# Designed miniproteins, single chains, continued (2): the designs that were tried, part 62

Each design is a single chain, and the fold is of that chain. pLDDT is the mean over its residues in the fold that is shown.

## One batch from the design tools (miniprotein)

Design m6140
Fold by ESMFold2-Fast:
Structure m6140 (fold): chain A 103 residues (1-103)
Amino acid sequence: SSELKKLLKEIEKTLEELKKTKPNEDADVSYEIGQALRLIGLVLDIDLAKKKGDIDAVIKSAKEILREAKRLLESDNLGSIAKKAAIKALEHAKEVLEEILAE
């Protein structure tokens, strides 16, 4: 519960930072597509883990999404594609973790 609440708070903070950050127009589009695909894969991993009742795997994939989003924020590669993908992935992770906390 305490660890999940801390993870949710970090996800919410990172979402706010992403939404406030202007996309880098000079970001490499091919790199952004690669990052977007990786984030989509992590979202699918969350859905599969949730279906199996594997809460530890959900948390692991949510932490990986957060790590990738923070890397993008710290890099010159946060273009429009990467920003949208990171926001979508974090919002999905947040929703699933909130459902787990409600149980």
Scores: mean pLDDT 88

Design m6141
Fold by ESMFold2-Fast:
Structure m6141 (fold): chain A 79 residues (1-79)
Amino acid sequence: SHHGEQATKIAESAAQFLLQVLPGVREARVEGEGNKVHISVAVEPEWAATARAALEREAAEIQAKYPEVEVSYEVRVVA
């Protein structure tokens, strides 16, 4: 849907920003399908809490703006 596409673009921008500004974020990916958006990041252990907090804020903002879009996120800790 149009809202799903808009939400996906916002999530892509957020993921790219986290990859650029958080030194411990090694990968950031966004998957969008219909009205579902999933954000995943791979992060060093010391940065996991910071990345999760940032993703929670981004997901909440997208969800508030596009209530019909299902937003989920995942933080994967890497060595």
Scores: mean pLDDT 85

Design m6142
Fold by ESMFold2-Fast:
Structure m6142 (fold): chain A 87 residues (1-87)
Amino acid sequence: MVEEARRLAAEAEEALAAGDVAKALELAGEILALEADAALARMPAEEVLAGLEAMRAEVEAVAPPELKEPLLAILDAVAARVRARAA
């Protein structure tokens, strides 16, 4: 998982360098989903969801307006996936 997340992070950096923000956001969502899956193997879904909610609050507080909506959408999608796996 760490190796896969690092590979995706490198691809996201390349996408940003190329100006492909949409691809970078897609890769960021993929990384977050992998990290959430890894966290679910080690801790309760409630704690994973609390971590995602903390990230959501951080995005709302500090993210640039043009990135806020897509970043919140990514966090909400990952949270929905965690809830589905915990049900």
Scores: mean pLDDT 78

Design m6143
Fold by ESMFold2-Fast:
Structure m6143 (fold): chain A 59 residues (1-59)
Amino acid sequence: MSAEEREELERMLELARELAKQSRAAGLTAFHDVVRAARGKDEEIEREARELLEEARKQ
């Protein structure tokens, strides 16, 4: 994976965190989108997005 692809995934994760602060439903969708985008490309970002998705579901 290129540095640019990793930066885009990190940016997507950051935006998902911001969306979750405004709306739980929007955050859940955004975290799920990050999981799908990171799958097979970055296991660390996929794992972090999955953890945030589970935390958002508990609230």
Scores: mean pLDDT 80

Design m6144
Fold by ESMFold2-Fast:
Structure m6144 (fold): chain A 61 residues (1-61)
Amino acid sequence: MDEARKKAEEFLAQLEARRAAGTREPVPAISVDAAIELLKLLYERTGNPVYKAAAEAVEKL
């Protein structure tokens, strides 16, 4: 339903912005669902099967 995917994309954008700003604050936590969608998104963009395997492993956890 793409909600978790949107959250994953937003999280990635925020992480990049924080990194560019040089803040030392801890990385904000994301939900397991968002983490799974982030790995699937990376697989779609890179075609690397490692991301698909990682998404399945996280889903089982």
Scores: mean pLDDT 69

Design m6145
Fold by ESMFold2-Fast:
Structure m6145 (fold): chain A 98 residues (1-98)
Amino acid sequence: MDPRKIFDEILDKLKVDEKVRKQLYALLFLSERFVAPNLEPGAVTVAIVKLLQEGYSLEEVLAAIARLIKEGRLNQIKTADELVAEIKRLIDEGKLYK
């Protein structure tokens, strides 16, 4: 299945704002530096893969990342491990993008 189709279906369900959706698209499919210039290269991919391997859904992970983008917090994150910790915190607290 095309990853972009899965992405579009999840973001449609979550009713993500167009600006946040464009930033998520750039983050996942273009370059992390366009949205999170302080993040280590490949950190987003590493974080998503680790969370999926731990049993989190792609929907929960994308909802948490969308929340971080909306709140402007993603620019303060520097490592994949820090990103994993922050995503887990948002999921555990139920502070996901709706």
Scores: mean pLDDT 78

Design m6146
Fold by ESMFold2-Fast:
Structure m6146 (fold): chain A 56 residues (1-56)
Amino acid sequence: SVDDQVQMIRDHTRVQVQRMRDYGRRQGFSDQQMQGMVDSVVRQSRQFQQDVVRRS
């Protein structure tokens, strides 16, 4: 279902965000730099979720 596809995108995004945060901490990124990158990924994920719903 569309809801299942949206949930899968959310779950994948959550894992990718966690990996990105872990990577950034190891590379010495600032919290502000990391938050900007996370916000961009989350925004793109939300747009993708909306597109999946809209196109179904």
Scores: mean pLDDT 84

Design m6147
Fold by ESMFold2-Fast:
Order: sequence, then structure tokens, then C-alpha cells
Structure m6147 (fold): chain A 95 residues (1-95)
Amino acid sequence: SVEKEVLKKLLKEQLGVTPSDEELEKLVKDLEELEKELENEPEEKKRKKFLEFLAKEYPLLAKALLKREESKAAKDTENAPLAAELAKEIREALK
């Protein structure tokens, strides 16, 4: 369950939230189902729909991802442009 540990760490480090194992299991399943639905979409459209789904159904995870990308944009010069672009997309999805 590498996915569960990654999501748990992200939520704890960025928002101070500890989700239950049941909530993490449901989240992983929902993400796997979405990935299958978007399998045939172009990358740009896939990314946009994925972020919109997270913002709607899992807003805490979307906020945790936003904080992580904003932190990367501020600290990491090498990854800063990509992190800034992703942070902008997440902010648009959360509106």
C-alpha cells in the first residue's frame, strides 16, 4: 500500500490531517477508477479532469497538493516553473 502511505504523509505534512485507513482505501479506489475512465483522453485534458475531480470529491487532498506545489515553487529553483504552473491549475479547479 505505497499509495496509502504517500497520501497519508501528504495530508499529514501539508494540512496536519490524519485520514482513517478506510478513507484512504476509498480514495485510492476512486482514483484508480478515474484513471481508467480518463485512459483514452489526451494528457492535458486528463490532468484537468483529474484536478477537477480531486477539488470536488477530495478538497483536502487538492489543498494538500496545492500547498506542496506552492512550497516547491518557492524552494526548488529547478522544479519551480512546473510547480508554479501546477499550483495555478489546482487553484483554478478549487474555485
Scores: mean pLDDT 76

Design m6148
Fold by ESMFold2-Fast:
Structure m6148 (fold): chain A 87 residues (1-87)
Amino acid sequence: SRLDELKALADEAFKFAYTVASELNDEELVEKIVEESKKINAAKTEEEVKRLAIEALNWVIEQMKKLNAPENWIEHMEKVKERIEEL
């Protein structure tokens, strides 16, 4: 279903972000990613998943930029966000 596709895309993005946050040793970013992932997994509608995922990904992308994460990691996150927005 579209709901399952949206959740899968969000899950993939957050797993990648978790790896990045762990590599950068940012405990606050790790905690935030875990909390947002739980909210998205609990969501029951496509609209709710899309809204929560876009909001969370915007925040994660901005934090990655502040932590000077590699450009290709940031581009990957932006591409996943764009795909979620287009669904």
Scores: mean pLDDT 81

Design m6149
Fold by ESMFold2-Fast:
Structure m6149 (fold): chain A 97 residues (1-97)
Amino acid sequence: SKETEELLKKALEAMEKGDVEELEKYLKKIIEKSPSYEEALDALDTLLNRAKTKEEVEVILKAGKELLKKAPDDLSIILRAIGLILRAIGKLLDLEL
């Protein structure tokens, strides 16, 4: 949706500026305001792929966990959220080594 696209754009702008607090703000809005869990997951996937710092990955991981808590009893959505969480953990480990 246009709303999710605008929120993703603002989250990406915050990430480019190194503003982790602003990034976390837009991550929360993406989870709360996206019309579907799939759109929220697509936005989180985009942000995780572009995240370069431990702090950025940590707030994305937190957002993924919040989305998983809100997920309907839909195995496809649950598995996507778990996959994002596992990829975020893997990226954190790579950034520490």
Scores: mean pLDDT 85

Design m6150
Fold by ESMFold2-Fast:
Structure m6150 (fold): chain A 65 residues (1-65)
Amino acid sequence: MQKEKIRKYMEELGLPEEVIEEIVENFPEGDLEAVFNAMRVLAGEPPEKLKEEAEKLKEQAKKLK
């Protein structure tokens, strides 16, 4: 399942579970592919940058509720 794949990837990146839940539950499944691609690009970034981008995605996910 796409949501499971994205969840596991974000968990491997060290993102907080609360952030992962907000993104996975609130983004439409069609948009999750774009979110997954964004997370892959962030895999090479410093942890601080990764956290900032994750917070932005979490904010967008909350607005989709």
Scores: mean pLDDT 69

Design m6151
Fold by ESMFold2-Fast:
Structure m6151 (fold): chain A 70 residues (1-70)
Amino acid sequence: MEKELSETEKKIKELENKLIEVGQKYRAAVAAGAPQAEIDALVDEMVKLHKELVELRNKYDELKKQIEAA
C-alpha cells in the first residue's frame, strides 16, 4: 500500500513535468507559426495528460483513504 502510494506520487510528478514540457513545445510551435495540425496535436496531448493526472489523483486519494481506514 505505502509503496503503491509512493509510486503513484512519482507518476503524478512525472506527468506534471511532461505537461510543462508539452506546454513549452506548444508555445514554441505557436511562436514559430507551426502548422495547425501540429498545434492541435500538442493540445490533444495536454488534454490526455490532464485526464491521466485526474485518474492518478483519484487513485492516490483512494489509497490514502484505505490507509486511513486501516
Scores: mean pLDDT 81

Design m6152
Fold by ESMFold2-Fast:
Structure m6152 (fold): chain A 87 residues (1-87)
Amino acid sequence: SVDDIRQQMQDIFQQTRDDIRNGDVDGARQNVDQGADVRRQYGQAQADRMYDQGQVTEQQRQDWIDQSGVVSDRFRDQAYRIIDQQV
């Protein structure tokens, strides 16, 4: 569910903070990777739902999924840079 995805994102965020506080850079990066994957899955689920409800075309659905992948990859890269600056 959407609530399950939100809870998972919150848990990943809290674990990433704990890893940074403990100097666990590898653990923080692993949690960021998991967060990026969850964000990608959320974007795909939203696009699929909008398509199934007739709110978007097949092309718009695909473009949204593709864009969600790009955004998730950029999020990962940016988060890695922030982690490296704090440790």
Scores: mean pLDDT 79

Design m6153
Fold by ESMFold2-Fast:
Structure m6153 (fold): chain A 70 residues (1-70)
Amino acid sequence: DERRRQAEEAVERARRFAEDPRVAAVRITLHTDDASSSVVYEGSPEEVAEIARAAALAGARVELEPILRP
């Protein structure tokens, strides 16, 4: 189950960011197989984890980048 595996990996990555107090937010980039454009969202690690899970289960490729506190 490739989509479940990708969803689990994305959630685990976001969870790692949530455990780091230096991380203020996470930028998530969503790439769909059927779309030529990417969607970018910035939010808390918890919000991004839920978005990443849903997107990966829907078949989107997910990229995560931490945004550190100044």
Scores: mean pLDDT 76

Design m6154
Fold by ESMFold2-Fast:
Structure m6154 (fold): chain A 68 residues (1-68)
Amino acid sequence: MTLEELVEKLKELLEKNASSSTITKELVKLIEKSHDVKISQKQLKEALKEVNLSAKEAAERYLKLLES
């Protein structure tokens, strides 16, 4: 799956108000593809707690950064 396909999928999930777990899973894939890194859903959840962001808020902000 390409970076653009992952971006589109995450946008669709946000529009459909998908569950936090579904958004977290797809956000992990997008971050891994964007930065050529390997992270777990647990690592992302802990990072989001540190900055007091929901999975939805983090996904929206991350997409905005990629489009900027």
Scores: mean pLDDT 80

Design m6155
Fold by ESMFold2-Fast:
Structure m6155 (fold): chain A 62 residues (1-62)
Amino acid sequence: SMSEQAERLRAEAERLRAGLEAVRAQAARGAPTVSQDDLDLGVAFAQGRYDKAEAAAKAAEA
């Protein structure tokens, strides 16, 4: 069974995954006040945050 810490890390990873999906959707559509380069950087940043959170959640769930 998962500890409270493992559950919190999993919830954080899922929240960051949802945020990554939203940022990817925004980058695909474009934004009126944001350059494509800044949108692409935002995707890269969100991907990195999600990857780290996913790794932490998996480690805690082991």
Scores: mean pLDDT 84

Design m6156
Fold by ESMFold2-Fast:
Structure m6156 (fold): chain A 57 residues (1-57)
Amino acid sequence: ALSREQIQALQRFFGLEPDGVLDAALRARLRTYAARYSPDRDGVLDEATLQALLAGL
C-alpha cells in the first residue's frame, strides 16, 4: 500500500494539494498518466503502475 508521503509526492507531481489522501482527483490524474505512459495497461490503476510512477520520481 502507498504511504501518506508517497501519496503526497504523487499529488505534488500532478500539481494537486498534498493532503496525503488518494482521492478522486489523484485517481483521475493517475489513470490519465497510466493510459499515456503505460498503453499496454489501458489506463488501469494498479499497484505495479503506481510503483513504476514512484520509481520515476
Scores: mean pLDDT 68

Design m6157
Fold by ESMFold2-Fast:
Structure m6157 (fold): chain A 73 residues (1-73)
Amino acid sequence: SATREVVRTILDTRPSAQEVADLAQQAGVSFSDILRELDRRRREVEAADIPPELRQQALDDIDTSTRAVQQAS
């Protein structure tokens, strides 16, 4: 999925709002699709059997990415 690849890139590279907009346009995905995929990943992290500190770090990364996408839209 193009949406999954864009979200992976956002989480891996922590781009600016402008870079998020450029990635979304290049891949032909909507900000709504990106936000939905971030919400899906958030639920997976919340349900994951991982140490609390790693869970919190992953949630913080998702929240940071979500804010960048919201600023881009």
Scores: mean pLDDT 86

Design m6158
Fold by ESMFold2-Fast:
Structure m6158 (fold): chain A 64 residues (1-64)
Amino acid sequence: SALLEEARRLLAELEEKRKTITDPEEAARVDRIIAGARRALAEHADNRAVLGSLVRELRELLKE
């Protein structure tokens, strides 16, 4: 689905952004978000509501 592809794209962007984070506490927080997103994609790839929420949350984390 388009939502699944968008969620995967945004997660990949967050994983790239994570490589630039040098603060240990911020890095740990982002690592937890990435782990949660990976789990949501693995367990709920067919759930449009979960994917929509995930896309919105990832977009908020990536926006300036």
Scores: mean pLDDT 85

Design m6159
Fold by ESMFold2-Fast:
Structure m6159 (fold): chain A 76 residues (1-76)
Amino acid sequence: SRAELEARLRALEARWRALLPRIRAAFPDKAAEFEKQVRGQLERIRELIREGKLEEAEEYLEKLEADLAGLEKLLA
C-alpha cells in the first residue's frame, strides 16, 4: 500500500541520516557524491509514491535498501 511504501521511505531516510556521518568520516572525497545520489533516489521514490506509481516506487525502494545495506556493511 501507499502507507507501507511511505513508512519504508521514512525508514530509509532515517538510515541514511544515521549513515551519512560515517560516510563523511570514511570517504570525505566521495561523501558529497554519495549524498547527491542518495538524496536524488529518495526524492524520485517520493515522486513515484505521490504519482501513485507504487510498483515503480517499490522497485526503487528495494534497490536503495540494498545499496544502503551494502554501504552499512562496508562501514562496519
Scores: mean pLDDT 86

Design m6160
Fold by ESMFold2-Fast:
Structure m6160 (fold): chain A 80 residues (1-80)
Amino acid sequence: KEEFIREIREKLEPAARAARAAIILEEAGKEEEAIKAAETEKDAEAFIERVIAEYETPESRARAEEEVERKLKEVIEREL
């Protein structure tokens, strides 16, 4: 089970990173700007990195990590 959980987490890491960025933007009150930027960004990875760098606070990081970890555990538990 532990090996399987690690593999699932590794495969879901890109989606988890995107989800954390979305939560960080929502906490910053930039959800509308995020939607507009995503429509014009060609490189989604660069967009995610920029969001984290510009809008992340210790509080929003902690909240995003908690929320994403909770959802990851739910997905893993359902797949087990």
Scores: mean pLDDT 71

Design m6161
Fold by ESMFold2-Fast:
Structure m6161 (fold): chain A 81 residues (1-81)
Amino acid sequence: GPSAEEKIQALLAEIEAELERLRAEALARGDHGTVAFIDRALARIRALAEQMIAEKVPVEFALAMLRHEHRVVVDEARRRM
């Protein structure tokens, strides 16, 4: 089956795809504040995923942390728009 790293990277790719869709929606609306917020959130989530892989964080904990960050960022982006 997939490694811990592969599972974390797969979830990160799903999160990035959804946040990039929200970014495109914000950009189409001229909401540059929300675009900037999403860009900062993407950088932070990417760094978090890389850190958890490097530190060999238990995969179940890493996936839970990424899902939590994803929910918080999506909720905030939608509140802004």
Scores: mean pLDDT 92

Design m6162
Fold by ESMFold2-Fast:
Structure m6162 (fold): chain A 77 residues (1-77)
Amino acid sequence: KKIEEVQELMERLDKLYEEVKELAKNDPATQETIDALYRDAKSEAEKYIKNKDYDKAIRVLRFAISALEAILEKLKS
């Protein structure tokens, strides 16, 4: 069900945000970027969920997760 997929992606985004934020704790510019990505993604997804546009919510969440995963890989290098 699309609602379940949205919830799973939101939980995944939350966990990923916490992990990336911890690794970027000494990099204010990266922290600002990840904070903006996380906040904007949650705000956009929430708006789409209210309109029952689950496909758009899923798309927004997947893009945000992908962006944070890319930042995580750079921070681990």
Scores: mean pLDDT 85

Design m6163
Fold by ESMFold2-Fast:
Structure m6163 (fold): chain A 65 residues (1-65)
Amino acid sequence: PLSDQERVDAVVETAREVGERVKKTNSEERAIELLKRFKGIAVGLSPASVASELRKKLEEIIKEI
């Protein structure tokens, strides 16, 4: 099984790829909207440590767009 850190890293990598693709093919605003929705879903995940780390990393990705 994957460690909590590996699970967080996989989700963050996917979110970054999706955000970059949407920014290039649609718009920066659409990418930000999509990532904010993804962050909303991620904060509901368990354990709470995974949800907390995902929230922080997704907020950083949103700021970088």
Scores: mean pLDDT 75

Design m6164
Fold by ESMFold2-Fast:
Structure m6164 (fold): chain A 87 residues (1-87)
Amino acid sequence: SVLSDEEVEKIVETLEKLMKEAIEKKDVRAVMWVLQMGVHILSKLTKEQREIFAPRLLKMAEEAKEKFPEKAEIIDELKKKVEEILS
């Protein structure tokens, strides 16, 4: 991986902040972008870095499903991709 563990932590904190702002604004497009970006970043990380990033990404996905149930199917597909990356 080209990213340090400190950079991974900063990235996940930034995504968590963007997710919170998107949910507060009810910006479903921004919510879906944050989740898709999280999955993309996760695929580029080392196994050890994925152990830090994936639980927090999955927590963001669960919150997004609760707030935007109309997107639940698409979010579940993204969650499945996370599980496949972790396998």
Scores: mean pLDDT 87

Design m6165
Fold by ESMFold2-Fast:
Structure m6165 (fold): chain A 92 residues (1-92)
Amino acid sequence: MEEEKQRAGNREMAELYEKVAKEFKELSDKYQKLAEENPSIREEYQKLADEYKLQRDYAEAMANAYRGEVDPATQAESDAKLDEALAKGAAR
């Protein structure tokens, strides 16, 4: 079944983004501590911490999307409407 292959792929992508989110969280936490320990260059480390935090939040959002944690009913409706639109477009 093609659905099992796609589900497996989505799971692999979700796990990849979860791993990436954890790595960015560690980097954000690391640079946040460096900003606190090094007042002379605090602005530079704080900027890096904030940038890695944004990348973490994005990676978490992507992981949740691939896991289907973005309201499964809304995702299924969106997928069904996209498939219907593509089928109607291909028929003309």
Scores: mean pLDDT 71

Design m6166
Fold by ESMFold2-Fast:
Structure m6166 (fold): chain A 77 residues (1-77)
Amino acid sequence: MEEFLERVGRAAADFAEAAADHYIQEMRKNPEKAEEYLEKMRRLADAMKPIADQSPIAREAVERALKRVEEEYEKLK
């Protein structure tokens, strides 16, 4: 069980980081849609909360990914 949760946590972390990279690239290409991508990242973070609550690795990665997207949004204002 512990090994399974570690693998799931790492997969969730990788997914969150990949999603943030994708949304940040899209925000840079289409600044007028930046708020839409920020909202998508926030919804993704909410959807991943059950895994983040059980995995410190997933929690940290999701929080960092969301923060990266939020910081990019602030720079595009």
Scores: mean pLDDT 84

Design m6167
Fold by ESMFold2-Fast:
Structure m6167 (fold): chain A 74 residues (1-74)
Amino acid sequence: LTPEQDAAARQLALDVLNAKSPEEVRKAVEKYAPILGPELAASIARAVLQHAVDKGRISPELAEEMKKAVEEVA
């Protein structure tokens, strides 16, 4: 990754980790996709959502809705 893409990836991960709704996840992916590319942005968002489920931060059902939002925007 370029330094700019690395910074964008870190901010995307933080925004997704702090997201409380599928709409907030969609907004985060849309914001950073122009820098990262849609595929990489979607991959980062999915990885963070999987981590959040593993840590009990969100329910599996909410994570599925959030992943669906990522697929629709990427």
Scores: mean pLDDT 80

Design m6168
Fold by ESMFold2-Fast:
Structure m6168 (fold): chain A 78 residues (1-78)
Amino acid sequence: SMMEERYREIFREFEERVREIEERFRAGEISLDEALRELVRETQRAVQRMVEAGVPMERIEELGRWAQERIDALVAAA
């Protein structure tokens, strides 16, 4: 469906943004606090895009869980 394709597109773009944040943090270019702020902001942006695209709540929750796992991993790596 068009909604599933839009979900996958938004999630892929979100994963790419998160990877960039994680790489900048590992390189010592940004602090943990800055990385977490950027991660939260990108998560909020992705959720908003999914809501606007009519993505079901269960799929949005999947993105939220993935984002929380990345936040937890970043904190554990610090």
Scores: mean pLDDT 88

Design m6169
Fold by ESMFold2-Fast:
Structure m6169 (fold): chain A 103 residues (1-103)
Amino acid sequence: EREKRLKENIERALKILDEMEWLDEEERKKAKELIENGDVVGLIELLIEVAERRGFPRSLILTLRHWKEMEEELGEPMPPSEVLERFRRMVEEARRIEERKRE
C-alpha cells in the first residue's frame, strides 16, 4: 500500500514536471532524477535556483526556502508531487498578477 502510494506520487510528480513547459531540458532532467531518488530537499533546492535565476518574486523564493527547512528538520518529506504542484500554482499566480498589471 505505502509503496504503491509512493510510486503513484512519483508518477504524478513527473506528469506535473512535464506540464511545466517553461523549464529547459537540463532542469527537467535534473528534477526527474531528484524525484525518482526521493530527494525532496534536492528538488526544492533546484526549484529555488530556477526561481532565483528567472527573477521570480522574493515571496515565492522565501516559501521554497521555508519548505526546505521543514523537510530538513522533520525528516518526513513532503511528497514530490505536492512540491511541484504548489510551485506550479505559485508560478501561474505570479504570471496572472503580471498580466493583470498590463490590463
Scores: mean pLDDT 74

Design m6170
Fold by ESMFold2-Fast:
Structure m6170 (fold): chain A 88 residues (1-88)
Amino acid sequence: MERARELLEEIRRAVDEALAAAEAGDAEAARAALLRAFELLRELGKLLEETKDPEEREEILRMAAELEREVRPKLEAVMRALAAAGLL
């Protein structure tokens, strides 16, 4: 459970870093931070596969859904900025 919370917080931070870089016009830094966020999401997916307790798994999925709602508009903004810069 603690590792899931740590991964979710690292994902939030990476998305915020990507958005800040995109807003500053640093498309390469924004891309690097976005790729880091996707790597962390893959690690979270692996953790879910390893989580055998259904109750703990459901709680992780609930927290992940909350984070997705929070970061989705930020990710869309970053991806649009990267596409405009030719880095997608």
Scores: mean pLDDT 83

Design m6171
Fold by ESMFold2-Fast:
Structure m6171 (fold): chain A 83 residues (1-83)
Amino acid sequence: MSIANRNLRATLEQIARMFKASEEDRKRLEEIVERAEKLSPEKQAELTHRAVKIASEGAEKGLSAEEVVKRIEEELERVEEEE
């Protein structure tokens, strides 16, 4: 596992704890990490930064863990299309 992929995993685990993510939401985050492993390290770092921004905005707006996870999945799809 690359440093970039480990940083993404650590970031998503922190987001899961912050939002009290369900077991299903945590499984979805794990799937994001696995899918992101196919991306370049640069794109994985970009996804990590986008996930942090989504978590920050989600906390400010009072979003659920499910909504935050969904937004991170949407950013993964966007990054995959660019790569």
Scores: mean pLDDT 84

Design m6172
Fold by ESMFold2-Fast:
Structure m6172 (fold): chain A 84 residues (1-84)
Amino acid sequence: DAAIEALTEENLRETIAADPVLTAAIQSLTRIPSEEALFEEIARLAGVSLATAREIAEIISGERPLTEENKPAVVAFLRALRSL
C-alpha cells in the first residue's frame, strides 16, 4: 500500500519485484498476444483511457519514465492488480 503510493522511477521495478501478487499479475498481462488487447485490459483495470493505458504499459516496461503527472494512473493500475 504505502510502497505503491511512494513510487518513483527508481523504485518502480523493485516495488513490483518485491510484491508476488503484482509480479504474477503483470506476467499474466505480458502473455496477452496483442498490444491492442493488452491496452484494453489495462484501461479496464485502471479505469483510464486507451492512451493512458498505453502510457502505463510503457512505464511498466521501462520505455517511458514515471513522472509526477502520470504517477496517479500507474498507482491506480497497480492497486487494481493487487485487489485481485
Scores: mean pLDDT 79

Design m6173
Fold by ESMFold2-Fast:
Structure m6173 (fold): chain A 95 residues (1-95)
Amino acid sequence: MLSGKEAGEKALKAGKEAKGKEGAIKAGQASKDAGDSGAKDGKEEAEYASQKSGEAGLNAVRGSTDGSAGAGAGVEGIGSGIHAGLEAGAPIGKG
């Protein structure tokens, strides 16, 4: 089975390998999948998946050549993943 950790790592890889809008969309989708998977695996995995979703989003934005269009799609997908993780567990990060 693909864990939330593995899904989060794949999201980062997708953002690095694909460029522009396609890279951002794939990273966002993989981040959403990571959040959903983490929520099923329990609180600890949900927190990890949500953190990786955030990292994937930042990498998608940085890797995008057309940041305005691609970044929006990536960020929205990542937001969904983070939200799923937070609903399953505690708030992520304390700052």
Scores: mean pLDDT 54

Design m6174
Fold by ESMFold2-Fast:
Structure m6174 (fold): chain A 99 residues (1-99)
Amino acid sequence: LEKAEEILEKYLSASVSLTPEQLSEAAKALETIVLSGDEVKIRNLIQTSFESPVTKAKLVKLVKAAGEKVVSKLEEIKSTTSDPELKEYIEELLKELQE
């Protein structure tokens, strides 16, 4: 998890567009974090990304790149979590994917 978090933080904080290779690496890191089911890490990731329109857009792009497994797990967590803040963050993130 720590290595996946480090990879994601690096790519989300980058001031330039991700290369296809960087996008693939970051998408795998996102999948690792989301599939872990660590609600604290998932909430912090979404919350931090949503502080800037640029990082929010990057997170949306990474979720699209990671694909169905990540989307399905986020929907599951949204339905089962007792954390109202996490539920709202996941709902907003999934809404951005439906454009």
Scores: mean pLDDT 79

Design m6175
Fold by ESMFold2-Fast:
Structure m6175 (fold): chain A 70 residues (1-70)
Amino acid sequence: MSLEELRERAEELLEEMEEALRRGDLKTAQEKGKEFEKVVTELVLAGDTEGAQELSARLAKLKEEFGLEF
């Protein structure tokens, strides 16, 4: 998978997680969060540390907005 495809997949997972949180589906949000972390790890391993940091910051902001702790 290309770096661009990994970034797009991570963005899709963030959107799906936000939608799940907005409707109160915490289980789906947690499952999407785990998939997101795997994609971010793949970005780091592929050398896109800046993209991984940006995406992790977006996840942190989403968690803050919904008052979530892991």
Scores: mean pLDDT 81

